Designed miniproteins, single chains, continued (5). Designs and how they scored, part 77

Each design is a single chain, and the fold is of that chain. pLDDT is the mean over its residues in the fold that is shown.

## One batch from the design tools (miniprotein)

Design m18656
Fold by ESMFold2-Fast:
Structure m18656 (fold): chain A 98 residues (1-98)
Amino acid sequence: REREFERAWVLRTTGEVLREMGDAIEEMLKKRRELEELLKAGKITEEEYKKKIEELKEELRERGKELVEKIRQAEAEFPSLPEAEREELVARLEAARA
């Protein structure tokens, strides 16, 4: 069924996007821990800590928006499969008619 090709293509793109999001979350958690250590050591002020945490939250929100947009673009582009894949599908359909 054609839905199987659509599902496979969307799942491939979604898998890549989810991996990128996982990496971004891990990076943010690491940076947050580093900031907590700097605060405990007295190397940054509470105001600087809060400002940097807000910057990290904003960075994650922006990355999240970009990743959601990539998935939406992939879903919208499915009808425009690469020419080679479209040619294979057409050839297979013609062979089935013969």
Scores: mean pLDDT 68

Design m18657
Fold by ESMFold2-Fast:
Structure m18657 (fold): chain A 89 residues (1-89)
Amino acid sequence: KEVEELIKKADEYISKALDLADQASASTDRDEFLKLAEQASKYLQQAGDYMKKAAALDPSITPALNAKLASTTGRIQALMAEGVQRIAA
């Protein structure tokens, strides 16, 4: 139950981070992009912290959580790159 609650919180923060990253990628305003990108990064960090706590309680899930975090980070980085290209134009 404790591990499930930590994973649920991590998933909530991942969803928030991806939503903000998507909004940032669509932004044409530099200040708005930077604000959204900063918040997305903070939520991604929170998700990672909850995943680390879950893995400490159940080490058998560590590879799956690491894969999920890497995939999410890559997706956010791709969206940030799109945003940078958009505001630079």
Scores: mean pLDDT 84

Design m18658
Fold by ESMFold2-Fast:
Structure m18658 (fold): chain A 85 residues (1-85)
Amino acid sequence: SKKEKLEKLVKEAIDLLKYYRNKVLTPEQRAEAREEEKRLIENGEDTPEVYLKLAKERDLPVYANRALSLIIKEYGPEFLNKIIN
């Protein structure tokens, strides 16, 4: 069950990154995203699920990138490579 949930999160994050691949962020949007990340970390809400929700709500690919970064940090790049290949 945990593996299946993680596989769904990885696929969702990759699909969001493909969807937003041509979206360029302004410096202001990047600054706002960094402040939001700090808030989430301080509140213990810095999870892949929360970042994926923010990516959809804000239409910003930076949050989908952060979701994948957290998964890679916890489970390693080999786990992601197995899912995406």
Scores: mean pLDDT 77

Design m18659
Fold by ESMFold2-Fast:
Structure m18659 (fold): chain A 74 residues (1-74)
Amino acid sequence: MKLSREELDAEVDLALATMYLAIAKRMYKNGAPKEEVLETLKKAIELAERARGYFPEEAQRIIDEANKLIKEVE
């Protein structure tokens, strides 16, 4: 089975979204500036939205977790 370029791009975007979400959670726990945490979370959401077409459930999980943390840091 060969993944299309679009599916591979979505998989990469999902992996990056997961990484940015983890980084943002760590930044928040370590007392990083609110603005930097919010910027990182927004990047995670952007990447997850790009992956949504191929990985809708995983993308939505990342978006939900990121939005929850945004609400806590605002």
Scores: mean pLDDT 83

Design m18660
Fold by ESMFold2-Fast:
Structure m18660 (fold): chain A 73 residues (1-73)
Amino acid sequence: TPLGEMVRAAGLSQAELGELIGVSQATVSRLLRRGEFHPAFAPVLARRTGLVPVTEAVPGRRYPRVVGVRPLP
């Protein structure tokens, strides 16, 4: 998935990403399976990859879905 590729490009495991943003690995795993972009992902992943997510709001979901990635301007 685009979000999964962004996390891999950052060189982070799900456990490491969870520790950096203050959530459990299980929470990170659920967010990645659903393609949902947690607000705390933005500074961590952008700094490591130079990429930003392209997102769409999903009704009934807490976080928007990642549909692609693009380079930082």
Scores: mean pLDDT 80

Design m18661
Fold by ESMFold2-Fast:
Structure m18661 (fold): chain A 55 residues (1-55)
Amino acid sequence: SAEWKELGERAQEVLDQMNADRVSSAERDAFFDALAAAQKAKDLEKAREIIDQAS
């Protein structure tokens, strides 16, 4: 859906920022795992919350 595509773009921006800030692999993996769990559950609101909190 368009909403999941937009969230994917925002998630990529967060990952790019984490990489620029040299965030630990553990913190990056935690972000990715949380987002993957929200996507598996098809929970758009949880996915947005995770991205917003990491931004």
Scores: mean pLDDT 82

Design m18662
Fold by ESMFold2-Fast:
Formats: C-alpha cells, sequence, structure tokens
Structure m18662 (fold): chain A 80 residues (1-80)
C-alpha cells in the first residue's frame, strides 16, 4: 500500500471527525489516537499537515484546522 493513500485516509478521517463534532472538543483519547496516526504517516508533508491541524484544533482554531486538512488532502490527491 502506498504511504500517500494511508496518509490521505488519515487526513480525511480527522477532517470528518472535526466536522461531525461541530466545534465540540475532541476527547483526550481521540486527540491521542490522531497524534499516534500522525506519527505513522511516512510522507513528511502529510505528517506535518496532520500535526499542524491537531495543534490548531487543540487551540480552538477549528476553521483553520479544517483549512489545513483540506489543502493537504487536495495536494495528496494530485499525487495519487
Amino acid sequence: MEGLKAALEALEMLLKTIEANRGKPLTDSQIKAFEAIAEQITDPEAREAMRKAIELYKQGKHDEAIEVLREAIERIRKKL
């Protein structure tokens, strides 16, 4: 399996989770799970985007987190 496909799935899952929660904070367990997923992403660009989105989300900057994820998803889709 190409690392980019796994990265795309991870980014899309985080985006969907943020959108579904509609500004409600993710649980500590959810944050930890996504941080662990980010560490498993081999593509440096996708990993950095995932980490940045999680950090923005922790700061309550949900719209900025969504934008970072959408931009990363589009860039990865162009490589697949």
Scores: mean pLDDT 79

Design m18663
Fold by ESMFold2-Fast:
Structure m18663 (fold): chain A 65 residues (1-65)
Amino acid sequence: NEKIKEIAKLISELTGLSYDEALELVKKAVEGDKNAAEEIAKLLKEKTGLDVNPDLLLKIIKENS
């Protein structure tokens, strides 16, 4: 799915994760894994200072996938 790949690229660039690591987390979040969304949100905060609600992040990923 191209949308999942686009989201994974963005997360990889923002967090410093490899594309493959970001892709696995995004795929889990699309499947409704809140723990994957929490991990993405934590990394975004640590690497960029961006505070993102994991529930909102999960919703955005699912709606754009």
Scores: mean pLDDT 80

Design m18664
Fold by ESMFold2-Fast:
Structure m18664 (fold): chain A 78 residues (1-78)
Amino acid sequence: SVEEKARKIILETPLEKIRELGKDKEKMSAVTAAFALGLAANIEPRLGAIYVTLQALEKGLVPEKYKPIIEETFKELL
């Protein structure tokens, strides 16, 4: 489930890996596009953004062209 994926990422991803995500223009653009759909998170901003992005993917709120790169990026963070 989306909740299970989000929980795993939040609990198992070092903050340094999330920080490095911001250096990749293409990955950053894809993740930014996902939560620019009005999915700003008020939890820990980096980890909350991951949760909201995964939920947006599940609900089909992310453009299909960004879905593969976002999923691949999150796989790399685990």
Scores: mean pLDDT 57

Design m18665
Fold by ESMFold2-Fast:
Parts: structure tokens; sequence; C-alpha cells
Structure m18665 (fold): chain A 92 residues (1-92)
């Protein structure tokens, strides 16, 4: 994770994609707080690299996951992801 994040911060778009894939994997495993953290990091990295379309697209992907949780009645878990994405977009 740390090496992948470092490569993405250096402008490696493939490493950024792998971070997003990892966030989705964590979500699929029910690790919502860890997934939220990785989504936030990916959004901030994309934004800092000037990749604002990617940053917005990653945020939308995370929001779709939060929406799915809300439809499942998992409001608390949905809020964890929503809060992380909102924080990332505010910092971006």
Amino acid sequence: LEELKKEAEAGNTEALRELVDYAIQLYNEGKYEEAAKVFKEAILIASKNGEHILATSIAMLGLARAMDLEFQGKTEEAQIILDAIREALKEA
C-alpha cells in the first residue's frame, strides 16, 4: 500500500488505478472504514497531480458504493464513505 501510494503521488497513473482497485476490494470484503480511507487518499493524490477528472471520477465511484450501502440499510457504513469523500473533495 505505502509503495503504491508513493508511486501514485509521483504521477504514476497506473499506481493510482491500483489504489482505486484496492479500495473497491476492501469495500467488497466489508472493510468500509479502510475502503473509505483509500478512496480519500486516491482522490487527494489525483487532485494534487492535477488530474481533476480522475479525482472526481474516483469520488463518484466511492459515492456509488455509499449509495449501495444505504439501499442495503447500512446507513452508518454509508456515512463513513460519504464523510471521507466529502473531506477529500473539500481538501482538493
Scores: mean pLDDT 86

Design m18666
Fold by ESMFold2-Fast:
Structure m18666 (fold): chain A 92 residues (1-92)
Amino acid sequence: MEEQKERLIKLLKVLLEKKGYSEEEIEELIKNSTIEELHQKTMELADELLDGGRSREIREQTLAGKEVEVEPELLEKWEKEAEEIEKEVEEK
């Protein structure tokens, strides 16, 4: 499929998991949403969580005044998940 869709899906999945959505909810949302809706949600979540990227990790921890609790541990898990999805897409 389109690179734009794949990128949005990967990022959106990581962000939604970070926000506490279940894998099942994420899958259904992605399947039933248009590209525009996925883009909109991704931007909204990215803005709330700062921009995507590894440099965010330091900024997110610094701004942890929002009581993110186990943010660093969860962030690592989501990063691995995104890489696995990327590998699966590459294999197909």
Scores: mean pLDDT 60

Design m18667
Fold by ESMFold2-Fast:
Structure m18667 (fold): chain A 100 residues (1-100)
Amino acid sequence: SSAEEEAKKKIKEMIKILEEVISKTKDPESKAKLEKIKKELEKLYEEEEIDIEKVKEIVEEAIKVIEEEAEKNPEKRLELAKKKFELIELYNEIELLLRS
């Protein structure tokens, strides 16, 4: 359906946001966690039906890692908070599309 196609586009946007965060992450442990989260999201993108509960779990895990990175690097806190907000908004848009 067109709603499923639009939801997949939003998942692709989430992947791009994670790539941006990963590229700016210097801590090897945080970077590895984010790369794993990105791979899980890429796997969901390849599925025929979008499991919204799995998207939620992945987004929540990504937010937790981003918050941990922000605590370690206070100078990046505002930038990382903006990226968290973008991920939350994309998730909310996917939820709205799949509930409509």
Scores: mean pLDDT 86

Design m18668
Fold by ESMFold2-Fast:
Structure m18668 (fold): chain A 95 residues (1-95)
Amino acid sequence: SIGDKHQLRGLADLLDRLLTSLQQADKNGDQDEVQQVRDQTLRVLELAIRFLEKIDPEAAERLRELLEQFKQATTVEEQQQILQQAIDLLYELSE
């Protein structure tokens, strides 16, 4: 529905802002800020998965796989790459 697509775009926009915050924290060498943004990103990804479970179970599973990769990522660069994939997925679904 149009309403579902607007919510997906809103979640994608929120994750895109978190990606920008992660990039800035990493550039500044602020490990506490990196951890805070990481924790916020995990919460938003879990929210997006719960939303997708109701409207697109296959997309929910794809995002869950990205969430697990994000949790296992050992570098901020890997976290940024995975987060970008999640953002791209949600924008694609919002079309």
Scores: mean pLDDT 89

Design m18669
Fold by ESMFold2-Fast:
Structure m18669 (fold): chain A 79 residues (1-79)
Amino acid sequence: DKIVKDILSDDEKVRQKAFQEFDTLSVEKQQEIMRKLALSDNKKLAETIKKALEYLALLGNEKAKKSLEAFEEAEKEKE
């Protein structure tokens, strides 16, 4: 989806807007996106998302921190 692609953008402004969009989504939609990404075999995609979430969490974004935790939990459950 566009939000996922924008989160992976090399442009910090695009990434920030994508996370604002993500933040407006319901918890249900956010979990769907995280689950989809965690089940993907695309290692580069997963690493880029993790870096973006870590960056926003560092800035004090509570929702980004929760999204990062959900992503990591889903990766563990994939097995």
Scores: mean pLDDT 69

Design m18670
Fold by ESMFold2-Fast:
Structure m18670 (fold): chain A 92 residues (1-92)
Amino acid sequence: SGREALAAQARAAMQAAIAKFKEILKENPDLGEEMVNRLNEALRLLQTDGRRGAVLLSELRKEAEELKAQNPEAGSAYLTAVDNLVEYVGIS
């Protein structure tokens, strides 16, 4: 269906944004891995417990803005991954 195609595109965009974020933080892989794991937890929670997922997502947005102050490229890439995750969940 058209919805399945849009969901696949949104998922691919989310994965591409996550990959870009990890590449930007390759010199700090522990931070990159932790932030990606928490983003994946937010995705899981949004699909199982939407309220808890929304709370975690709000916390991750705040952390990404704090990261953006120190590393604008990494913080912006993470915020893009958050936005693409929200789009994917909204379609799927």
Scores: mean pLDDT 86

Design m18671
Fold by ESMFold2-Fast:
Structure m18671 (fold): chain A 80 residues (1-80)
Amino acid sequence: EEEKKEELLKRIIEELERRAASTPDPVQQAALRDLISDVEKLYKEGKLTVEDLERLLEMVQAGAPVVELRRFLYEIRKRS
């Protein structure tokens, strides 16, 4: 469902933007902004399922580190 995907994407990006704004480390800020760009790109390419977006939102809300989030996106990108 496209509408559900858009809603999930919006929430994921909002959470990641909040994390970027709250970190004092410029390297982590850059990494989080790159992660946002990667998520948006995968979404536009149609590579993110509802389940992928739901899992990613859960990981972000649970405070998963950037390395884990990037690994998850890498696995999605690799299978696509």
Scores: mean pLDDT 83

Design m18672
Fold by ESMFold2-Fast:
Structure m18672 (fold): chain A 96 residues (1-96)
Amino acid sequence: MSVEDVAAGMKKVGEAEQRARELADEGLESGDIEEMERKAEEALKLMEDTLEELRKEGYAESVIAYAERKKREVEEYVREKLEEGKKKAEEERRKA
């Protein structure tokens, strides 16, 4: 495997992570719990699909390990954003 193949794999993971975080943020901005949950599921699916693609394409174990770590980081980020959004939605209901 070349250094370029590793770099390409890492780039795919970074792009997926960025998009997954954007999806979680979009969910939070919506103020709708159902949309927050849908965006959270989309973000997690994107990370899982990216990891599976890297495995199928035969990327190095180091790239797979990096993707697995980034998937865990995204799972934590999504969980925190979903919790924040639910608290914000609850406060909004109390004001009504």
Scores: mean pLDDT 82

Design m18673
Fold by ESMFold2-Fast:
Structure m18673 (fold): chain A 100 residues (1-100)
Amino acid sequence: SLEEVIRELVELILEVAIRGIREGLSEEEIRKRVKEAVDKLIEEKKLSPEEAELIRSIAESLTETVIDFIRENKDLPVEEQIKLLRELAKLMTEALIDAL
């Protein structure tokens, strides 16, 4: 279902963001890794071109939200950044599913 794909998308972006915080990845590297993982998700789920366009659009928006979050919270301890990011991911998932 599209709802299941959105849940997997948010979890995927969250994991890339957590690695970004832990490993000190650049904003460009985070965007690149999300794009590669989203391309793989689209292929594995055999999404239609229309569904793929929607998922890519959502992914781009979520990626920028996460990058802004990392930028704004960079001075917090790593474990606190990760905790807040997980809370943000939960809220993003709920909002996206409610918008379907």
Scores: mean pLDDT 88

Design m18674
Fold by ESMFold2-Fast:
Structure m18674 (fold): chain A 62 residues (1-62)
Amino acid sequence: MKETLQKRIERLEAEVKGLNEEIEKLSKDTSPEAQQRIDALKERVDGLNAEIESLKKELEKL
């Protein structure tokens, strides 16, 4: 159902928001460990954004 795709997009967008908030919190820590975690979170955000774009294109085509 179209609602399933919309709900999945919404959940992924919420996850991206949460990850960006975590990145912001970690950005106040100057340790190498915090930077490594930020890099991993940014990679995850990129992957989620790619999935969101794919799902949005699927929704557009119906």
Scores: mean pLDDT 81

Design m18675
Fold by ESMFold2-Fast:
Structure m18675 (fold): chain A 70 residues (1-70)
Amino acid sequence: GSVDAKTRAAGAEAARLAAQRAAELERRTGQPAEVRTIQHSRTQGEIIVRAGDEEVRIRADGLTGEVTVS
């Protein structure tokens, strides 16, 4: 597929994972989750999920179609 198609697919997957991680962090910490989306470039995005003292970062790479969680 094109880079644009990979970028959209990676972004959609990252958003799905962010929602899942937000629910997990809220259950674990008892605090509301804050979700922040950052577009670094046309093909590079990041979602940051925070609840209490916990943070999860999700990166979406439109060039490779990869989504990473850290």
Scores: mean pLDDT 85

Design m18676
Fold by ESMFold2-Fast:
Structure m18676 (fold): chain A 90 residues (1-90)
Amino acid sequence: SVEDLLNKHIKNSRKIANEILDKIKQQEPDKYDKGKTIFNNFLKNPFDDETLTNLENFASSLKNPELSIFTGAMVTLTQMFLWELKKMEK
């Protein structure tokens, strides 16, 4: 079902977000509190354009290239998931 796919996507996104935040806390601690807020808002409203834009901008602000890429990848994966959901409704 669409709900099962959505729940799986949110669960996976939360796991990845926590792993990224743990790395930010270790490597860029000055950005941890802001990142935690942005990721939490994203996880609550993963399909809101504002939360996606904020997460993408946060990714670009990260100095560590791996953390920047992984954070940006969450935006891309969520957008791809939305595109797949829209195809299923047609």
Scores: mean pLDDT 83

Design m18677
Fold by ESMFold2-Fast:
Structure m18677 (fold): chain A 87 residues (1-87)
Amino acid sequence: GVEKLREIVEETIEKLKKAKTKEEALEIADEGLRRMEELAREYNLSLREVGEVLGELVDEVKKNLDGDTYTAIVQKVFDFMENFIRE
């Protein structure tokens, strides 16, 4: 359930902290979001549960990454949430 979604977020954050380029960080974020979408649909998680965990990701990204990379990842999170709501 939600615990597995948090594990993906934690793994994604740790990989993001080790990223050497913005391109690498964006690839890590894309893979993390893809895994989160698959898990959320498999376990039939609510928009609220997914939103809470993505909020945690956004907060940690803001603390650990530069402004340009942070902005790009936050945009990917918003795009993910918009797509999730539409389905």
Scores: mean pLDDT 78

Design m18678
Fold by ESMFold2-Fast:
Structure m18678 (fold): chain A 69 residues (1-69)
Amino acid sequence: MEAERNEKLAEMALEAMRQAVQEGLKHPEYREGLVESALRYGRYAGDLSGRKEEIIKEAEELAAKVLAA
């Protein structure tokens, strides 16, 4: 059913967010674009899972760590 599909898509989006953060840490020259991608994936996962506030906060905290590195 739709709920199971949305759960899997949210998990995939969270994984894409984590990968973008890791790449931003490895490649400082691309960190701004990778941070933007991570925030987009986080918002998508939040919308799909119904936990928008928690996931966006986590994504913003991860983005801040990448920018501070």
Scores: mean pLDDT 73

Design m18679
Fold by ESMFold2-Fast:
Structure m18679 (fold): chain A 67 residues (1-67)
Amino acid sequence: MNKVEFFVPSNDVAVQVGAALRITAVALERGIKIHRIEFEDTPEGTRITVYSDAPEEELKEVVEEAL
């Protein structure tokens, strides 16, 4: 299983939920199955990790399109 990590400079729950929903929507449009999305709160913001069997490059494109 492949993963992509990215950082959002906010710990706001609405921002986290919004990011997850947009990532899921973009992945569905591209025919990519997301297995899991993980959130890790840090003092500087939220680290988000997206897990899929899709190539890492395609997952990066999904994240860039979603944000």
Scores: mean pLDDT 82

Design m18680
Fold by ESMFold2-Fast:
Structure m18680 (fold): chain A 73 residues (1-73)
Amino acid sequence: NEEIKEEIIKNLDKDVKYAEELFKKGESDGLTNLLALALQVEKLGIELTERQKELIKEAEEKAEEYRELRENR
């Protein structure tokens, strides 16, 4: 829905910055929030800034590392 998309866009920078702070502190919620935001923007076709894309990519790479470590045990 366009209404939901506009709401997410409006709050995206704030939500990304908040998740980034948690992520940099090593809080699991930071990684989870960044991945949730990535999923939402992908589903809705939301245009990200380069900085937001970079941060989400970093979170996705971190999640992949944790997945690989789990599979090798």
Scores: mean pLDDT 75

Design m18681
Fold by ESMFold2-Fast:
Structure m18681 (fold): chain A 61 residues (1-61)
Amino acid sequence: SAEDAEIDRVVAHLRGLAATYPLDEVREIAEATLKVFEKRYPPEKVERLRARIDEILAEAA
């Protein structure tokens, strides 16, 4: 779906940031992105994005 494609794009962008930026900055950007998603998308899509963000932050820690 278009929503899943948007989640994939956001995840790819955040993975790129995690390779070059401090973890605290990546976390701040991820939290801001989740707040935008909460306003635009249904809860199940927000939960999917949150889970994938948690994986990225765990890998970068």
Scores: mean pLDDT 83

Design m18682
Fold by ESMFold2-Fast:
Structure m18682 (fold): chain A 61 residues (1-61)
Amino acid sequence: GAAKDAAQAKRRGEGAIQAARALRADEESLNAGEMGKQYGEAGDVAKASEAVKRAAELMGG
């Protein structure tokens, strides 16, 4: 359900922040992960997912 999806998006945002810190990634990657966490907390799953994908692209490209 939407609540479960929001909680998962928040966790993925938190994971993206941790990964960016571990990799010493750019500030932009950290900001994207942070936005994913914040949108997940707000229940905006679509924006959270986009932010998490952006963080992953910045770290994995």
Scores: mean pLDDT 78

Design m18683
Fold by ESMFold2-Fast:
Structure m18683 (fold): chain A 91 residues (1-91)
Amino acid sequence: SFETRFRIYLSAAGYSDEEIARIRSSREAAEAAIEELRRRIRELEEEKRRARRLYEETHDPRYLAREIALELEIALLREALALLEELLAEM
């Protein structure tokens, strides 16, 4: 269900149960969470680009592993963002 996915993805993104409840009940809190997730995604995308450059320069598999981990984290945050945008559209 939307409720189950919402709770899982926002918890995985680092939001507490109290923060999730606040986001659910406040348009302003939901909008703030959207902006925070957009900022975090931009920062992780920059870190991912740095990991790729280091891998291309060094061929060290640690940088490839870092790029993969960052891509998975970005995918998780993008899903949380999509769920927040869906919530906001229904408010």
Scores: mean pLDDT 91

Design m18684
Fold by ESMFold2-Fast:
Structure m18684 (fold): chain A 65 residues (1-65)
Amino acid sequence: KLEEVVELMKQLLDSPEIDEALINKLRETLKELGFSDELIDKVIEGLKNRDPVVIENLKEAVDSM
């Protein structure tokens, strides 16, 4: 599951355009990991905007689990 989050993030960052299917899969995986809907929406918004702070924080959170 944690490895799946990292792989989904890599696929999203490597994609030239935002893939909604990958976004939806990441959203479901984060929900299964116990993230709140508000936090998941914030993370997804940051990833869509290619916000490096949000990306780094998510990687750190996954690595800490």
Scores: mean pLDDT 72

Design m18685
Fold by ESMFold2-Fast:
Structure m18685 (fold): chain A 66 residues (1-66)
Amino acid sequence: MERVEELARILRESEDPEEQLKAAYELGKIIRDGDDETRAAVERALAPLDLSDPALQQAIVKGANA
């Protein structure tokens, strides 16, 4: 839970695009390895974020498929 919130904070607040891409990838891996409750937690943490950047969306997908 805390890890998901930390990664979502990086996506929201980081000025480093590389750090944001790494955070997105790690969130994808958490979705892959987690249960339904973990997935719901990620979705809730991401809901207030504007993830219109296709690079961030792709990083999450790649993490989930790693």
Scores: mean pLDDT 75

Design m18686
Fold by ESMFold2-Fast:
Structure m18686 (fold): chain A 91 residues (1-91)
Amino acid sequence: MEMVLPNPELLELLREVGYTEDVLELSDVLVGLGTYALEKGQMHQSPDKKKGFLEIKDPRLKKLLGAEKIDMMDVDKLRAMILKNSTLVPP
């Protein structure tokens, strides 16, 4: 399993949705970001009405992801964004 140490900005968002660990599975970070976006109202459905494509409204999340729009169905792109904001923990 891929374990990551999120950067301080990403950890701050994860703490707000109840994650207390400093090292997390990559899949748990994905779930935590999704929970943050939904609970804090940081993302809205894209005007394009494409299922899973959302506009990012929160400045912190926008800065972390480096994007104003994100395709939540593009798992490879989401994974790359998390890895940009995390350090891989060796097995």
Scores: mean pLDDT 69

Design m18687
Fold by ESMFold2-Fast:
Structure m18687 (fold): chain A 98 residues (1-98)
Amino acid sequence: EVKLTYDPSIPESVIEQAKKLAEHLGVEEVKIEMVSEGVAEVYLTSKEGKTIKAASAILKELSDEEIKELEEKYTEEAKAQEPEIKELAPVAEEKAKE
């Protein structure tokens, strides 16, 4: 269900952590990029195309506490965009021009 894109050099443990994070946050796409030796960055992309950088240095084992911090950061970004939906639903022509 989660679409995962990653460099083959990334360890499976990192991939599993990123997948868990995506499932926990309810995102559909995860991209993992190597930025330097021993350092990878995780990008979480919603189905609507919202991309958030979730972690750096993920090649270190992430604890539950670190996962919670990443979840909070992602949730804050999602909440910041969600309240500003102008295209919620077309008005049922209840009131036109007056």
Scores: mean pLDDT 60

Design m18688
Fold by ESMFold2-Fast:
Structure m18688 (fold): chain A 87 residues (1-87)
Amino acid sequence: MSGKLTFANVTSASPASIPVKSGDEVEIVSYGTKSATLTFDGEKYEIKQGLHEVYVNGEFKGSFILTKDSATLSSTVEVKFSVKNKD
């Protein structure tokens, strides 16, 4: 089933939504040093403030910037979600 990822409480996102399919692997790669929290499907993940890259099945599909302590990501379909923090 086709769906999409959307963002809330982010400073900017490009694109504003990312197409996904049920069962896709979604990874957020977080850059920076100052702590923040990402909420996805009711669970909280540690991220950093700054640039975030969104990967779907290992391919870059978009980015968002966070300058606040929290953001929310939502999916209209079930995906396998993970977060990776980098320098």
Scores: mean pLDDT 85

Design m18689
Fold by ESMFold2-Fast:
Structure m18689 (fold): chain A 71 residues (1-71)
Amino acid sequence: MTAEERLRQFAEANGLEVLSFEAVDVPPDALPGIPRGRFAVGEPVEVRVPAYDANGRQVGYFRVTLRRRAA
């Protein structure tokens, strides 16, 4: 499972929609941290999600635009 797939699964489980995804200096095996912020229906928010290697060291970040899904 890729970091993008993990972030999309997190978003779906939390009622969020991923509108854009960009990996910045992230190696293929890095894991995403938890996106932080407040998300509203109809309002896209860009957040920076840290990426971590297998040892828990930060190895770049993901630039992710998230929006809350309508009920």
Scores: mean pLDDT 80

Design m18690
Fold by ESMFold2-Fast:
Structure m18690 (fold): chain A 96 residues (1-96)
Amino acid sequence: DAVARAVERAADNLLAAGKITPAEAEHYKANPEEFLEHLVEEIEKISGLKASKEVIAIVLRLYLGVPPDDAEIELLAKWTGLPVEELRRQIAETFA
């Protein structure tokens, strides 16, 4: 399952970055749907905005180490109300 493999890699990347514990990483690998729900809840909590499926996909791919293309950055800029350059800066700081 492509989703289960994506969540596994995302959990490993988050663990390597010190953002989750080993126990949380193992839990998310066993429960990929719960990881996606948690990701959606954190995005909506931090932003105060409803996350679209497109936004969720972009953020998941960021956790996989896949940088957003220009169209995806424009979509995030529209969703957050932030300038493109500010988003590039925040992504670099968060996933560096």
Scores: mean pLDDT 74

